Designed miniproteins, single chains, continued (3). Designs and how they scored, part 43

Each design is a single chain, and the fold is of that chain. pLDDT is the mean over its residues in the fold that is shown.

## One batch from the design tools (miniprotein)

Design m9466
Fold by ESMFold2-Fast:
Structure m9466 (fold): chain A 80 residues (1-80)
Amino acid sequence: MSLEEKRKELEEYAKEVEKELEKLRATLDPAEFRRKAAQLLLDLIDYLLSHPELFTPEQLADIRAYKAKLEAQLAKLEAE
């Protein structure tokens, strides 16, 4: 597939994740929501990082920084 097709797939995937997060936010306790949201976002980030050719070096750095932040938040939630 072309890079443009892959980019559209990523956009659709990201939109579905956003929609699922909004649904979970409406139905779950804040602590349960934070845990599930962090897991879903980490899965999305790993998928994005598997296609580094779609991003600039600055965008990749931002994605990696956000991943590290989410991993730290999950580790803190696991310690609770």
Scores: mean pLDDT 77

Design m9467
Fold by ESMFold2-Fast:
Structure m9467 (fold): chain A 77 residues (1-77)
Amino acid sequence: SAEFIDLVNQLSEEEKQFLLEVQQRLKELWDKLTPEEQQKAIELAAKIENAKSVEELLAQAEELKAFLDEVEKRLAA
């Protein structure tokens, strides 16, 4: 959406890198996710795309990171 593009353009280089790293981790883990985890990841990604502020966008990206950290912890066990 135009709003999402505008928010991404407002991010610092470090914040853009963080967002890209979280997106890359999701792509790399996708085939290892359960169907329930895939649904949760879709919902979290949608929250990022529908964020109304930079603060909300970064907060939702942190939530997706935390979710992926728990997935990786499960896969390592």
Scores: mean pLDDT 86

Design m9468
Fold by ESMFold2-Fast:
Structure m9468 (fold): chain A 77 residues (1-77)
Amino acid sequence: MTKVERVMQVAQELSKEKDPSKLTTRGLAERAELSVGTFSRLFTQYVGVSVSTWLEAKKIEKEKGREAKLEFIEKKK
């Protein structure tokens, strides 16, 4: 499995996670078997937003719904 495939797998798991507030960039990098720096760089490159922005967006989606999440992501781009 490539480093990019590992990052994408973790992103897929994030999309299914019901409590993203317990997730950290470091914990996700460890799950992908990558350093925090490598994981953050590849995640931003292939997802289009930082890991921190993605995690905050998932918290907003749970609390306020999908439209609020999309507005938050758009503001951060």
Scores: mean pLDDT 71

Design m9469
Fold by ESMFold2-Fast:
Structure m9469 (fold): chain A 80 residues (1-80)
Amino acid sequence: MKVKLKAKAVEGVKEGDIAVGYTRASDDPGYANPEAASNIGKVNKKGEVEVETLDSGGGKYVVAIYRDGTLIAEVEAEVL
């Protein structure tokens, strides 16, 4: 099953940055146990992004934000 995620970007993120939603286990360092990205979004003018990912049934939902292939930020997401 898929879930829709909403995240508010942190300082330094800009409109047009690429966002990917995934699940991250709370006890794993970095990007351990990423789910398959179901959708790629772009940060809007307000620094907000909505993306879709696979429902993991208990993990933390995270949005990773990239610029030119470089990770800029990783933010905890709200499930819509």
Scores: mean pLDDT 66

Design m9470
Fold by ESMFold2-Fast:
Structure m9470 (fold): chain A 103 residues (1-103)
Amino acid sequence: SLRTEILTSTAPAPAAALERPDLSELSPELRAKVERARELLAQGRVQDALLLLVQLLEPETREGLLAAAIIALMLAEHFRQQGDDASAGRFHRLAALLLAAVA
């Protein structure tokens, strides 16, 4: 039901389809850091992406935790694609914890 609720909640509302609420809550600086983490992971620079994630946790702001959660999900997907299910699971659990903290 959660998957169906997420899919249906974004499709029928034109404003929700146009706006990305999870990204709209991020400052341009935090959005740039999320994009930088994506670039680092595309380059295989996992440790640099992890350092960026850690830096976002220090201010303990809602926006910082949300940006950190997005980077943790990107790290989980990266490790899943590499076949490292243990690391993927750890970052997925971290992302879930961070998302719960901003709910």
Scores: mean pLDDT 70

Design m9471
Fold by ESMFold2-Fast:
Structure m9471 (fold): chain A 73 residues (1-73)
Amino acid sequence: KKEELENLDLDELADLIQKLARELKVPVDEVEELLAKIFSELEEKYLKEGIFDHEKFSKELALKLIEELEKLK
């Protein structure tokens, strides 16, 4: 399940996020708040590693957002 999501590109992940938000009827503002929270957590992790890969970061961010949206159900 998570393994399949990790193989998706950023556009596919963005489409899944929009679909989940619609199905769960989550307001855009709430999705943005979750995104900001996850971004801060991942930024701290990547700063600790001393390596910043924008593509990997963006994919992890999207995957974590999907996970948090699923928890709202």
Scores: mean pLDDT 73

Design m9472
Fold by ESMFold2-Fast:
Order: sequence, then structure tokens, then C-alpha cells
Structure m9472 (fold): chain A 70 residues (1-70)
Amino acid sequence: MKSVEEILEEARKEVGKLIEEFKKKNVPPEKIMEAVDLFHEWIVEAEKNKWSPEEVEKKKRELLKKIKEI
């Protein structure tokens, strides 16, 4: 099973890819900032609440879905 740290690094990489795709498509800065803010809030909550690997994985899927819907 992946550790919390591994899942956080995977999420960072996946969110980074989505942000780069948004930049290539010339998405408005406000939407890019929304994606960045969602990611930062997620990282802070994961660290603060000491989520289990299973919780982080579930929340990662929800985060990526929200960012893709921007």
C-alpha cells in the first residue's frame, strides 16, 4: 500500500500536469488559481488532519475530479 507521502507526491505530479495543460490551452488565470488553491487546501487538510493513506487516496480522486471540472 502506498504511504501518505507517496500519494501526496502523486497528487502534486497529477495536479501539475493539469495546470500545465490549462496553461497550454490559455485557460484564464482565475481558473488556474482556483486549481492551485484547491490543491493547497487539500495538502494543508491532509497534513493537519493526519489522514490515513486510504483517506488521502479517496480525497485525491475527489480533488482531481474537481480540478478537471474547472
Scores: mean pLDDT 79

Design m9473
Fold by ESMFold2-Fast:
Structure m9473 (fold): chain A 60 residues (1-60)
Amino acid sequence: MTVPGTDDWSVAQIRAAVAHLRAQAAGSTGEGRQLYLAAAEGILETNRDKLSEAEYEALR
């Protein structure tokens, strides 16, 4: 990757990143949980155009 960012990410990498952040949220409490959930939502929203409607709905 020449420039770091989601433009270089495959759908599989996006799914893995969201799954990882949701897992971290499940193992966290309070502010930490909210930050992980917000990060996962941000990745999904930013990359909505890379995901099919079914993939987006499954991950949100």
Scores: mean pLDDT 73

Design m9474
Fold by ESMFold2-Fast:
Structure m9474 (fold): chain A 71 residues (1-71)
Amino acid sequence: MLRPVIIFEVEGDDVVAALTGLRDEETGKLVDPVLILHPSALPRKEEILERIKEKYADLLKDNEIKVSPRS
């Protein structure tokens, strides 16, 4: 079963990014993952993307993550 998921990445009181996708409950993996960056976080997109890939490696499993500048 696929379920829509949104995972917020926060720094203090600020939401800097959201990782979205469909989580496969049987595999625990995200299908079609998209990282949505807050506009203020765009200069740090590589840093945030690497942080998300490391933090959620079990969900992402070498999947290509599409990055969006929209919140």
Scores: mean pLDDT 77

Design m9475
Fold by ESMFold2-Fast:
Structure m9475 (fold): chain A 86 residues (1-86)
Amino acid sequence: ALTREQLLRLIGLTLRTIGAILDGDIDGAIEYAEELLELVESIPNPPEEALELVRRTIENVLEAAEEANDEEAVARARALLERLEA
């Protein structure tokens, strides 16, 4: 199970990632998504629900990057998904 502090950080970073997407700040969205992935990677045996939330959040960043036609951001978002699935 996540600690309360880890859960609050997970939620906070997810909301910041979504906020960046809505603002059209694709670079900021990728930076927050990288922090989300680092958080989950730091947790021994992270819950499936946390992994699912992070995956969906990164998928939303990838979609936003594709819509923005930002090839570098698309590559970065895909790398984050591959790292999560490893």
Scores: mean pLDDT 87

Design m9476
Fold by ESMFold2-Fast:
Structure m9476 (fold): chain A 89 residues (1-89)
Amino acid sequence: KLRLTLQVTGTVGGAEVDVTFELVLEPDEPIEPALKAALSTVLPVRDVVVTPPVTAGQLRVGDVLTATVTLEDGRVGTLQVTVTEVQEV
C-alpha cells in the first residue's frame, strides 16, 4: 500500500479550498474515486474528474494534477492537486 499526501487548492462555486488529504491506496488503484470521497467531506460534490487519469503507483512527490469538480447544484470548478508525500505502508 501507498500513503499519499495531497495538497488541494483552488475555488469551486465561490468556495475557497486549501486542504491536505491523506489517501491510502494500492499502487494499481485509480486516484479519482478516492479523491472524490475525500473532497466530498469538504464540498457537496456530485462528480470529480482527475486529469491526467493516474493510479497511486504512478505518482511522485511534486506531481501536479487537475481535479474538475462538479457540485450537486451543477457549479463547476477546477482544483490543483499537488503530491507532497508518497510513503510505502
Scores: mean pLDDT 85

Design m9477
Fold by ESMFold2-Fast:
Structure m9477 (fold): chain A 82 residues (1-82)
Amino acid sequence: SELEEEIRELAEKLVEAVLAGDEEKAKEYGVELGKLIAENDEERARKLAEEILAELARKRKLTDEQGEILRRAYVYGLEKGR
């Protein structure tokens, strides 16, 4: 799915920004992801994004602190993407 591929690309960039400690870049990618979600079937797009972000957090072994930064950037993006 094109939507799943676009969500995965933004989710990977978001996770890389979190791993780099770049909270500003994490927020920027969060906003891009939030806009993509708002422009599509929001319920389906949110479910896909949250599943992919959880997969990437586990795969990249994010710390609890990094996981909280990721959560905050994602939520910020959802609010700003509306």
Scores: mean pLDDT 88

Design m9478
Fold by ESMFold2-Fast:
Structure m9478 (fold): chain A 88 residues (1-88)
Amino acid sequence: DLAAIEAEAAAVVAEVKALVDQGDFEGAVALLREAREAARRAGRELLARMYELGLVVVEGVVNGKVEEYKPEYEKLRKEIEELLEAAK
């Protein structure tokens, strides 16, 4: 399960990191949104939540509002942890 999620996320994560490293935050947000919707359509709840967390982080940085986005980040982080625990 986790190995399949990791394999599926690997290319998307690499592309998002490359865009962020280049300062293309809008491209990173667009890619994460596309990946999240694809994961949702495929019924991949954990993967969708992980991409949603990535979106909160990138948008917080882009808007200079990291503290404003912190509650949503904490909520999604907890949801991801609960999904990971349920997968055991």
Scores: mean pLDDT 73

Design m9479
Fold by ESMFold2-Fast:
Structure m9479 (fold): chain A 66 residues (1-66)
Amino acid sequence: MKKFVDPFTREIIEASLEEIKEYIRKRVTEHLKKLRNVDSLSDEEVEAATQTYLEIAERITKALEA
């Protein structure tokens, strides 16, 4: 299990790396669908945004670990 800070809610969650990636991907997809008012997104858009939010989550988590 890995701990990370949710970049959307800022709460600490504990999950496997795969679960964390899936969670962020779902949140990113929901966020972008609302932002662009669309029913579907390209896999490329979702993956790019997921990577960005994973990096943000890692930075926040490291700050809390200090």
Scores: mean pLDDT 75

Design m9480
Fold by ESMFold2-Fast:
Structure m9480 (fold): chain A 65 residues (1-65)
Amino acid sequence: SEAKRKELQKKVAEYVALALRGIGYLIQGELTGSEEDKEKGEKLLEEARRLAAEIDEEEAALKAA
């Protein structure tokens, strides 16, 4: 389904955005010594990892169809 492929592409874009924001906070935290920024970065990367698992499942479902 083209609609399901587009939905998957949107999730991939959301994953990339979360991962980049998470990395940005981790870099900022290291440069400034901010524990709060490091924690924000770790939280965003955890959200990205959960989304990546959903993407993997949806990709497998599309290959099976």
Scores: mean pLDDT 85

Design m9481
Fold by ESMFold2-Fast:
Structure m9481 (fold): chain A 78 residues (1-78)
Amino acid sequence: KQEAVERADRLLEEAANSPLERRRELYRELARLMREVDPEAFEEGKKLAKESGLSSEESAEFAGGLYAYVKLKEELEK
């Protein structure tokens, strides 16, 4: 769990300093990582993203990954 959060932190940090094409690749890696670590939170985040109007599957998957990442990080801090 902690190792997954540390990996996700590094992916997000690299993405912030990367051009758009590389950033999208890193976002896909984040989504893949979080889907494996917490598939339930990933699917919930993806569902919320689609309900909020994100029609792109790529965007919904990234939102799912980010949602799972935030939930996992909060769980580890409590």
Scores: mean pLDDT 78

Design m9482
Fold by ESMFold2-Fast:
Structure m9482 (fold): chain A 66 residues (1-66)
Amino acid sequence: MTAEKARQAIKQSLEAFSKTTGAVLDEEEVQKLIDAYAKSIEAGDEEAKRKAMLEIQRLMTEALEK
């Protein structure tokens, strides 16, 4: 999987999440997490990938709780 495909996949998932739930996500935080995830795919760093996914999940959860 290329980093660009990873960025697009996460971006589409977060856009779908916002559209279906009505939750507003901070665009700067979204972009930062997309970049971190894509970078972890490029580096093959499973720990960095896991941390990026946990931060994405936390952002989504906080948006729903607010």
Scores: mean pLDDT 77

Design m9483
Fold by ESMFold2-Fast:
Structure m9483 (fold): chain A 67 residues (1-67)
Amino acid sequence: EREALVERLKADPSDVEAALKLAELYKEQGDYDTALAVLEEGIAVASPEDQAKLQRYKAALEYLKKQ
């Protein structure tokens, strides 16, 4: 559920799995701006390895948004 993912991120903002899943749900709804915001917040607090994962997903979403 979206609400469960939001609660997970409130409890642990560095939860990369929750951030990626929540961003994917917003993307499926066509809300690219909110999906990108979720990824940006995750990048700010993630480990260097997880930052790389989030940044790659963010770049892919930016590319799709331009189409």
Scores: mean pLDDT 80

Design m9484
Fold by ESMFold2-Fast:
Structure m9484 (fold): chain A 61 residues (1-61)
Amino acid sequence: SAEVEKRLKKLLEQLKKILETQGPKMLENAFVSLRLAAARLNLPKETVEKAKKELEEYAKG
């Protein structure tokens, strides 16, 4: 749904800010936060894996 997409996008923005401010060492914590949100929002595995990859790529920059 549009609401779920909006919440996921906002979460990814927040997690990217954490990676930017605290560095790539926070990637594991970002994955934990993403996994908890995925369970709460009932996100499909494909969506979660895509989001994890986006965070990994962001952490490399």
Scores: mean pLDDT 83

Design m9485
Fold by ESMFold2-Fast:
Structure m9485 (fold): chain A 104 residues (1-104)
Amino acid sequence: SLKDLVTEEDRQKAIEHLRRAIELAEKALPYANETAKKLVQEGIEHLREALKALEAGDYERAARHVSRAVQAFNKAIDAAENPEAKKLFEEMREHAVEALRLLS
């Protein structure tokens, strides 16, 4: 990542996007099948590690964790059969992708 170009505004916006992604993930879990739930929970854990990395000023570690979360979320969307779960997972992924753009 271009960590020397990450502004405080970019950091705050990334944190807001990651928090929104976690909120949407938790909201979607009741609609998710077992496979999608496991993948979403894996993604949530990576987003929580990304938030800890951002608090520590480690933008490269934060970006790596967000990237891993996006990969888990892509698999969750592919595994999702319920349209409501899929829609919430797609919104969750979009917030994670926007956070990654701000950190890269």
Scores: mean pLDDT 86

Design m9486
Fold by ESMFold2-Fast:
Structure m9486 (fold): chain A 68 residues (1-68)
Amino acid sequence: SLEEENEKLREEIIELMKKNGAPEENIERFQEVADWLAENESLESTKIVLEYYKKELEEKLKEQQRLE
């Protein structure tokens, strides 16, 4: 379901943030944004926003890993 896809995207984003060394406060802020989207936006709109976040984080992580 779309709800399950959105929850999976949230988990993947949090994992990417952790791999990139994001502090706990940044992860908490992301969770607040994701909760706000779930309350104020459609499931479809929420998925689009979360997929955008995931792509941005994946590219940043890849760049950081290539430098090490």
Scores: mean pLDDT 80

Design m9487
Fold by ESMFold2-Fast:
Structure m9487 (fold): chain A 97 residues (1-97)
Amino acid sequence: GPPPPLSAKEKKELKAIEKAIRYAVEVANRLIAEARKRGDIEREMDLGVSLLAVAVLESLRKRGKPVDIEEDRRILERVAKNFPKEEQEEIRKLLEE
């Protein structure tokens, strides 16, 4: 049969994760551009891996693939660890809303 409809709680959690994904993509792109200007190849590579992980999550949502909210959170938390403390805290706040 068709998948069950999302609950109001699940819709709220999904919206919070979608905001966190968009924020993480914007932050990763900005930090990669800054690393490139400095010639920091190692930092650019580390951030590139983080960007790829978040881009895959965004692509899966755009293609209507089944959503795994807990797996998406784990990937976002892992990506956030590669960001400065201020951006880590913002992702944490977005995921708590």
Scores: mean pLDDT 79

Design m9488
Fold by ESMFold2-Fast:
Structure m9488 (fold): chain A 84 residues (1-84)
Amino acid sequence: MKLTEEERKRIEEAVKNFDKEYIEEQVIAALKSPDERTRLLAAYAAELIGSEKVIEAFQELLKDPTVSPEVKEAAKKAIENAKK
């Protein structure tokens, strides 16, 4: 799946305007969603946030054998981009 330019702009605006703890909780919950589009939006938001709490939550997802390979790939990319 690919994010549209409009979706990216909306995520960038949300990360700027919402409270840090609120957006971190929403992103972590969204990454666990069964909806692939929701997970892609969450991964992109996590890259922009780059917080320790979000990175730790994504690292735990990588260790969970019940999480789909697509979710793990999104989490891995978000962690890698957040650390750069």
Scores: mean pLDDT 74

Design m9489
Fold by ESMFold2-Fast:
Parts: C-alpha cells; structure tokens; sequence
Structure m9489 (fold): chain A 55 residues (1-55)
C-alpha cells in the first residue's frame, strides 16, 4: 500500500540522516551533525504519525 511505501521511505531517510550525522561528528563538523540530527527527529515524528494510522 501507499502508506507502507511511505513508512519504508521514512525509515530509509532516518537511517541516512543518522549515518550522515555520525560521519559529520567524526569529521569534527558538529554543526552539520546537528542539522542531520534535526532532520532525523523531524522524519521520526512523521514515521510515528504514519504508524499510528496503521493501528
């Protein structure tokens, strides 16, 4: 279903943002890491809302 595809997309985006945040932290770019962490949190909130629709 479209909803399941949206959930899968958000899960992938969350994983990418986490990976990019970790790489940014290792590179010493704390500001860039913060941006990726914020993007992750935003998409995690969207994922929770979509998961509630499946309940």
Amino acid sequence: SSLKKQIEFLERVIEINEEMAELSEKAGNDKLAEIYREAKEFHEKQLEELRKKLE
Scores: mean pLDDT 86

Design m9490
Fold by ESMFold2-Fast:
Structure m9490 (fold): chain A 99 residues (1-99)
Amino acid sequence: MLEAWRELARAVFSGKEPPPEAQRLGEELEERLEELAREHGLSQEEMELLFVEELAERTGRRELPKLYREMDKVAKEEKDSEKAKKKIEELAKEAVELV
């Protein structure tokens, strides 16, 4: 069970397709969060952060939400697409190495 959550976290941060068990966990989590978003009017950004916070809780890697916020900030604020890509890949690699 723990390894499936780690595989899901690695897939989310690396942009690679997760193995079937990890994919199932991701789909179940997304469905649950989409229901909460409909009921409570959560934004897409709030839902994505809750997804990463669940990954952090399940893997014991509390740094994952911080790295995700830094990646999102780079994507929104860095005007140079190549520089943004490099920085995001660097942060993603750090997240993958944590799990």
Scores: mean pLDDT 82

Design m9491
Fold by ESMFold2-Fast:
Structure m9491 (fold): chain A 61 residues (1-61)
Amino acid sequence: SPEIEAVRAEIARVEAELRAHFAALQKDPSLQDDPAFRTRMGELVRRLHALNAELAALEAA
């Protein structure tokens, strides 16, 4: 399904950004105290949860 493929592609993109953020945090733990870094990480986590819920709904149909 093109819709399922599009959601999976977006999940892969968001997961890649999250991996990059975790890698940056591992290299520099002080980034956890940066409000912009924390805000972006929170946005990525919420987006990933929303996309996974959308994927589950599409696969259950």
Scores: mean pLDDT 88

Design m9492
Fold by ESMFold2-Fast:
Structure m9492 (fold): chain A 65 residues (1-65)
Amino acid sequence: MQERVSFLAAFSITLIAEIGKPVEMEVNGIRLRADPVKTPEELVEAVRKAAEALDKGEERIEVKT
């Protein structure tokens, strides 16, 4: 649970810092690639998709907006 929260927090911060840019990150062996996020709705959807993939045990996550 702690690792999930930390990963999603890092992803959210990165999306906010990189608005309108694609995001690639790797934390604790989990790789994530995300399409550019430009709106609050896209940000919420991207984080939700990442959370669902983590809950499924995926270690390579692709988030499409």
Scores: mean pLDDT 78

Design m9493
Fold by ESMFold2-Fast:
Structure m9493 (fold): chain A 71 residues (1-71)
Amino acid sequence: MDDGQALYDKFLSLPVELQKELEETARSVTDDPLIVTEAMQRTAGLADTVPREKLPELTREITRELEREKK
């Protein structure tokens, strides 16, 4: 169902500065662009329940979990 579209729309609804910060945070943890994209989308899905100041830390944690799942 609409989960992928909802996460994509959610990510695009974030401020451009925040979108860039989340992408740079994910890229600091992984070189895999698919993991970067997934981490950003998962973080965006949680943006309404988590303070903005915690989103970069959460992105880092999610990216590390995704790397762990892949390996």
Scores: mean pLDDT 76

Design m9494
Fold by ESMFold2-Fast:
Formats: structure tokens, sequence, C-alpha cells
Structure m9494 (fold): chain A 76 residues (1-76)
């Protein structure tokens, strides 16, 4: 995988996080989702999407994003 391909995947991860954050009512939760998306993007850019580091970061980040979305929905 080339550095350009890694950059494209990282940018896609950021775009997905921003799209999800835009659906949240709480700006603090939206900002945290965007920050978590950038953390995943940074690991993908440095180590690749199939690296142990990327898999570990996704395993950490995905449940946190799901919790933030659920908390925002529950708060109305």
Amino acid sequence: MTPEELKALAEQAIARARGLAATLSDPAKAAEVEALGREVADVIAKHGPDSPEALAKEAEVVPRIQALVAEDAAAK
C-alpha cells in the first residue's frame, strides 16, 4: 500500500467521523467522535488499515463512538 493510498483511507475515516458527528445534538459528543475518527485516521496513515495498531485502535474507538451516539440519542 502506497503513502497516497494510506492518506486516502485516512481522509475517508475522517469524513465518516465528521458525517456521524453532524448527526449528534451535543457539540461536545460531536467533537469527541471527530477526535476519535482522527485518532483512527492517524494510525491508518502511519501503520496501514490492516496493522495490529489499526485493529487495536478500532477495537478501542468503535465501542466509544457507539456509546456516544447512544448517549446523545437517550438525552434527546
Scores: mean pLDDT 80

Design m9495
Fold by ESMFold2-Fast:
Structure m9495 (fold): chain A 90 residues (1-90)
Amino acid sequence: DLKEILKKAAAGEKLTQEEELELSRYFSSGTVEEKIKRLKELAELMLENGWSKEAVKVTIRSMVEVLNFYETEDEKELIIKEVEEYVDSL
């Protein structure tokens, strides 16, 4: 269940290799709009688990960049901007 994997990740729990792979596929798949929505949902879960806004933004930026959750530089910048602006608005 992807929702349970997301909750485990947001709580800082240790994921199995299969759970990490499923999570990576989830965030790398679909349209730019779907990726942004999913990352915003992760950001909300992280904040609910006591992460600071700064830590959430740094972690999500790192995930997007390191795991290549984008096809173009413009897509990457749009995803990061939309998620960071959303986190700052909460």
Scores: mean pLDDT 79

Design m9496
Fold by ESMFold2-Fast:
Order: C-alpha cells, then structure tokens, then sequence
Structure m9496 (fold): chain A 71 residues (1-71)
C-alpha cells in the first residue's frame, strides 16, 4: 500500500532516467521560489507539475520566479 511504483519523486531502484531526477529537483526549486514569493499554493502546485513534466519548462519557470524575487 505504501511501497508502490510512482510514490515519492520516482527516485526508486526502478527509476533509471536521470531526467526524472532533474525534473524533481527543478520542481522542488519552483516550489521553494513560489513560497518565497508568497504565491498561492494552487499556483505553486501548477508550476511544480509543469516542472515535473518538462525539465526545460521547469528551468524557464525557475528563471522567471528568480527574476521576480530580485526586486
């Protein structure tokens, strides 16, 4: 029940793709930056989901959020 594929961040012995790890790292960074900016949790979750789906999109989101923090 608590030990099935797809739980956590897909970084189990069965997760061979390094892109999955990169996507999760970007998603974590997006969540952190979004909270620092005071974004609603619903918006943060949407951005995190986008970062998990596409590492290039995740990098773009991180760049945009970082730019907003440099006020």
Amino acid sequence: SWSIPGTGNYTVDEAPAPEDQAAEALADMVGRLGRELGLPESVIQQLVDEARSDIFRGAQIVGELTRQLRE
Scores: mean pLDDT 71

Design m9497
Fold by ESMFold2-Fast:
Structure m9497 (fold): chain A 64 residues (1-64)
Amino acid sequence: NSLLEEVKKRIEELVAQGVPFTQAAQIVANIILEEGEKLGLSTDEISALIREAIDYLHEVYRKK
């Protein structure tokens, strides 16, 4: 999924910039919501992408 790949890259950038977890989570969720709506994704698809992105965000912040 190209959107998920872009979001993962954005997560790495946010972590590298020292953005706090809560703020990074808000930014990522907003990106998925906006881009998902533009792509015509369903509510379920958007929710699934947000869950995957937040799981990745947790993993990256835990690993640091």
Scores: mean pLDDT 82

Design m9498
Fold by ESMFold2-Fast:
Structure m9498 (fold): chain A 72 residues (1-72)
Amino acid sequence: MDISFELLEKKLEELGEILINSKDEKEKEKAKKELEELIKFASTILPEEELKKLKERYKKILEEAKKVEAER
């Protein structure tokens, strides 16, 4: 099975949505851990260029989550 960049990006977006929008703290904690594991896994298989794009999306998700916490 070949895990494409697009598949990893889609998974990142799904987890990011849970982290930003979920009302359940346990779901948010799980999503945060899964995001960290996803980036860790991606760093072992993706070339630098694709990894950089994935990390940029991850940073935006984290900043959006912090923004929601700060401005709610």
Scores: mean pLDDT 78

Design m9499
Fold by ESMFold2-Fast:
Structure m9499 (fold): chain A 123 residues (1-123)
Amino acid sequence: SAAEQQQRQQQVKELEEQAKKYVEEAERYVEEAVRIVREGGDGLDATTQVAVAGTYLGLAAQYAKKAHELDPEKGKKLQEEILKKLEEMGEKVREAGRVRPDIAESLEGIMELTREQVEKILK
């Protein structure tokens, strides 16, 4: 029915909005990690920020998967948007690692584990 279609569309919209909010939180944590690295701050603080960003990206992926189950076209677009944002964040983390070689392996390792987790969720 039209009412069931409207309810499904509203649910998909809420899932998309929440996934995007989680991606925005992940971006803020990556930006903070990059700032800590540039300012010569603590490496553990920087790696912790990236790990928290990974948690938010995992949550975004779970919401995107649920959106895909309800609306495959919109869900696929959301999944592609999340993967693109993950790649952009990964590049920022790699650039930070070039400034701080002492923590580069840890930063890159956390981002790679995050990528694997996101890709696994989105299957």
Scores: mean pLDDT 90

Design m9500
Fold by ESMFold2-Fast:
Structure m9500 (fold): chain A 107 residues (1-107)
Amino acid sequence: MTVEELVKLAKAGDKEAELKLNELISDFLKEHLDVSGESLIEEIDRLIEKVKESKDLAVIVGELLEMRFGKTLTTVEEVIAELERLKKALEEALKRKKELEELLKEE
């Protein structure tokens, strides 16, 4: 069964397909977004690149972001913009963490 088939069935009101899609999205999030900070940033970059080339992947990632952040994304451009925003937020957080680690190393 393809992800496209799950999305189609879920949109048709199939509750089992909705549950499977939700599990797939949760597993995808954990597998790709629960890696170390630097690897997470690289994974988001890879997702942005793939989303630019695949409308299907853009739909899947858009639904993931809608489920996790409650923001409805309807275009590939909106999905890319949200991923870039998340990447920048993570880069800033990782940079602050490294600066704090360097300060703690002195004291």
Scores: mean pLDDT 67

Design m9501
Fold by ESMFold2-Fast:
Structure m9501 (fold): chain A 100 residues (1-100)
Amino acid sequence: MEEALELAEEVLAKVKEALRLAEEGRIDEAIKLLEEAVRMTREAALRHPDNEWLRELWALMELGLKDAKEAAKISREEFIKTLRKLEEAIRRFIEQLRAS
């Protein structure tokens, strides 16, 4: 649980930075940060295959990246909206971890 919490906090920080970059119009850099966050969650989940929380965080981030890339094809505003939803989803995930 502690490893999943620490990773979720780090991933939240990267999503917040990606949102800031997106608001500045730096969409490609924002996507790159999301791809780094997905890679980090995947590596952690694979190193700790018995940790269901790490697997859930990885799944959340992969879905978030997919949705963000699709939103970017529509508009910058849809991309930003999608990143805000991802930030909220990660915050809820952290709250669930803390309640466990």
Scores: mean pLDDT 88

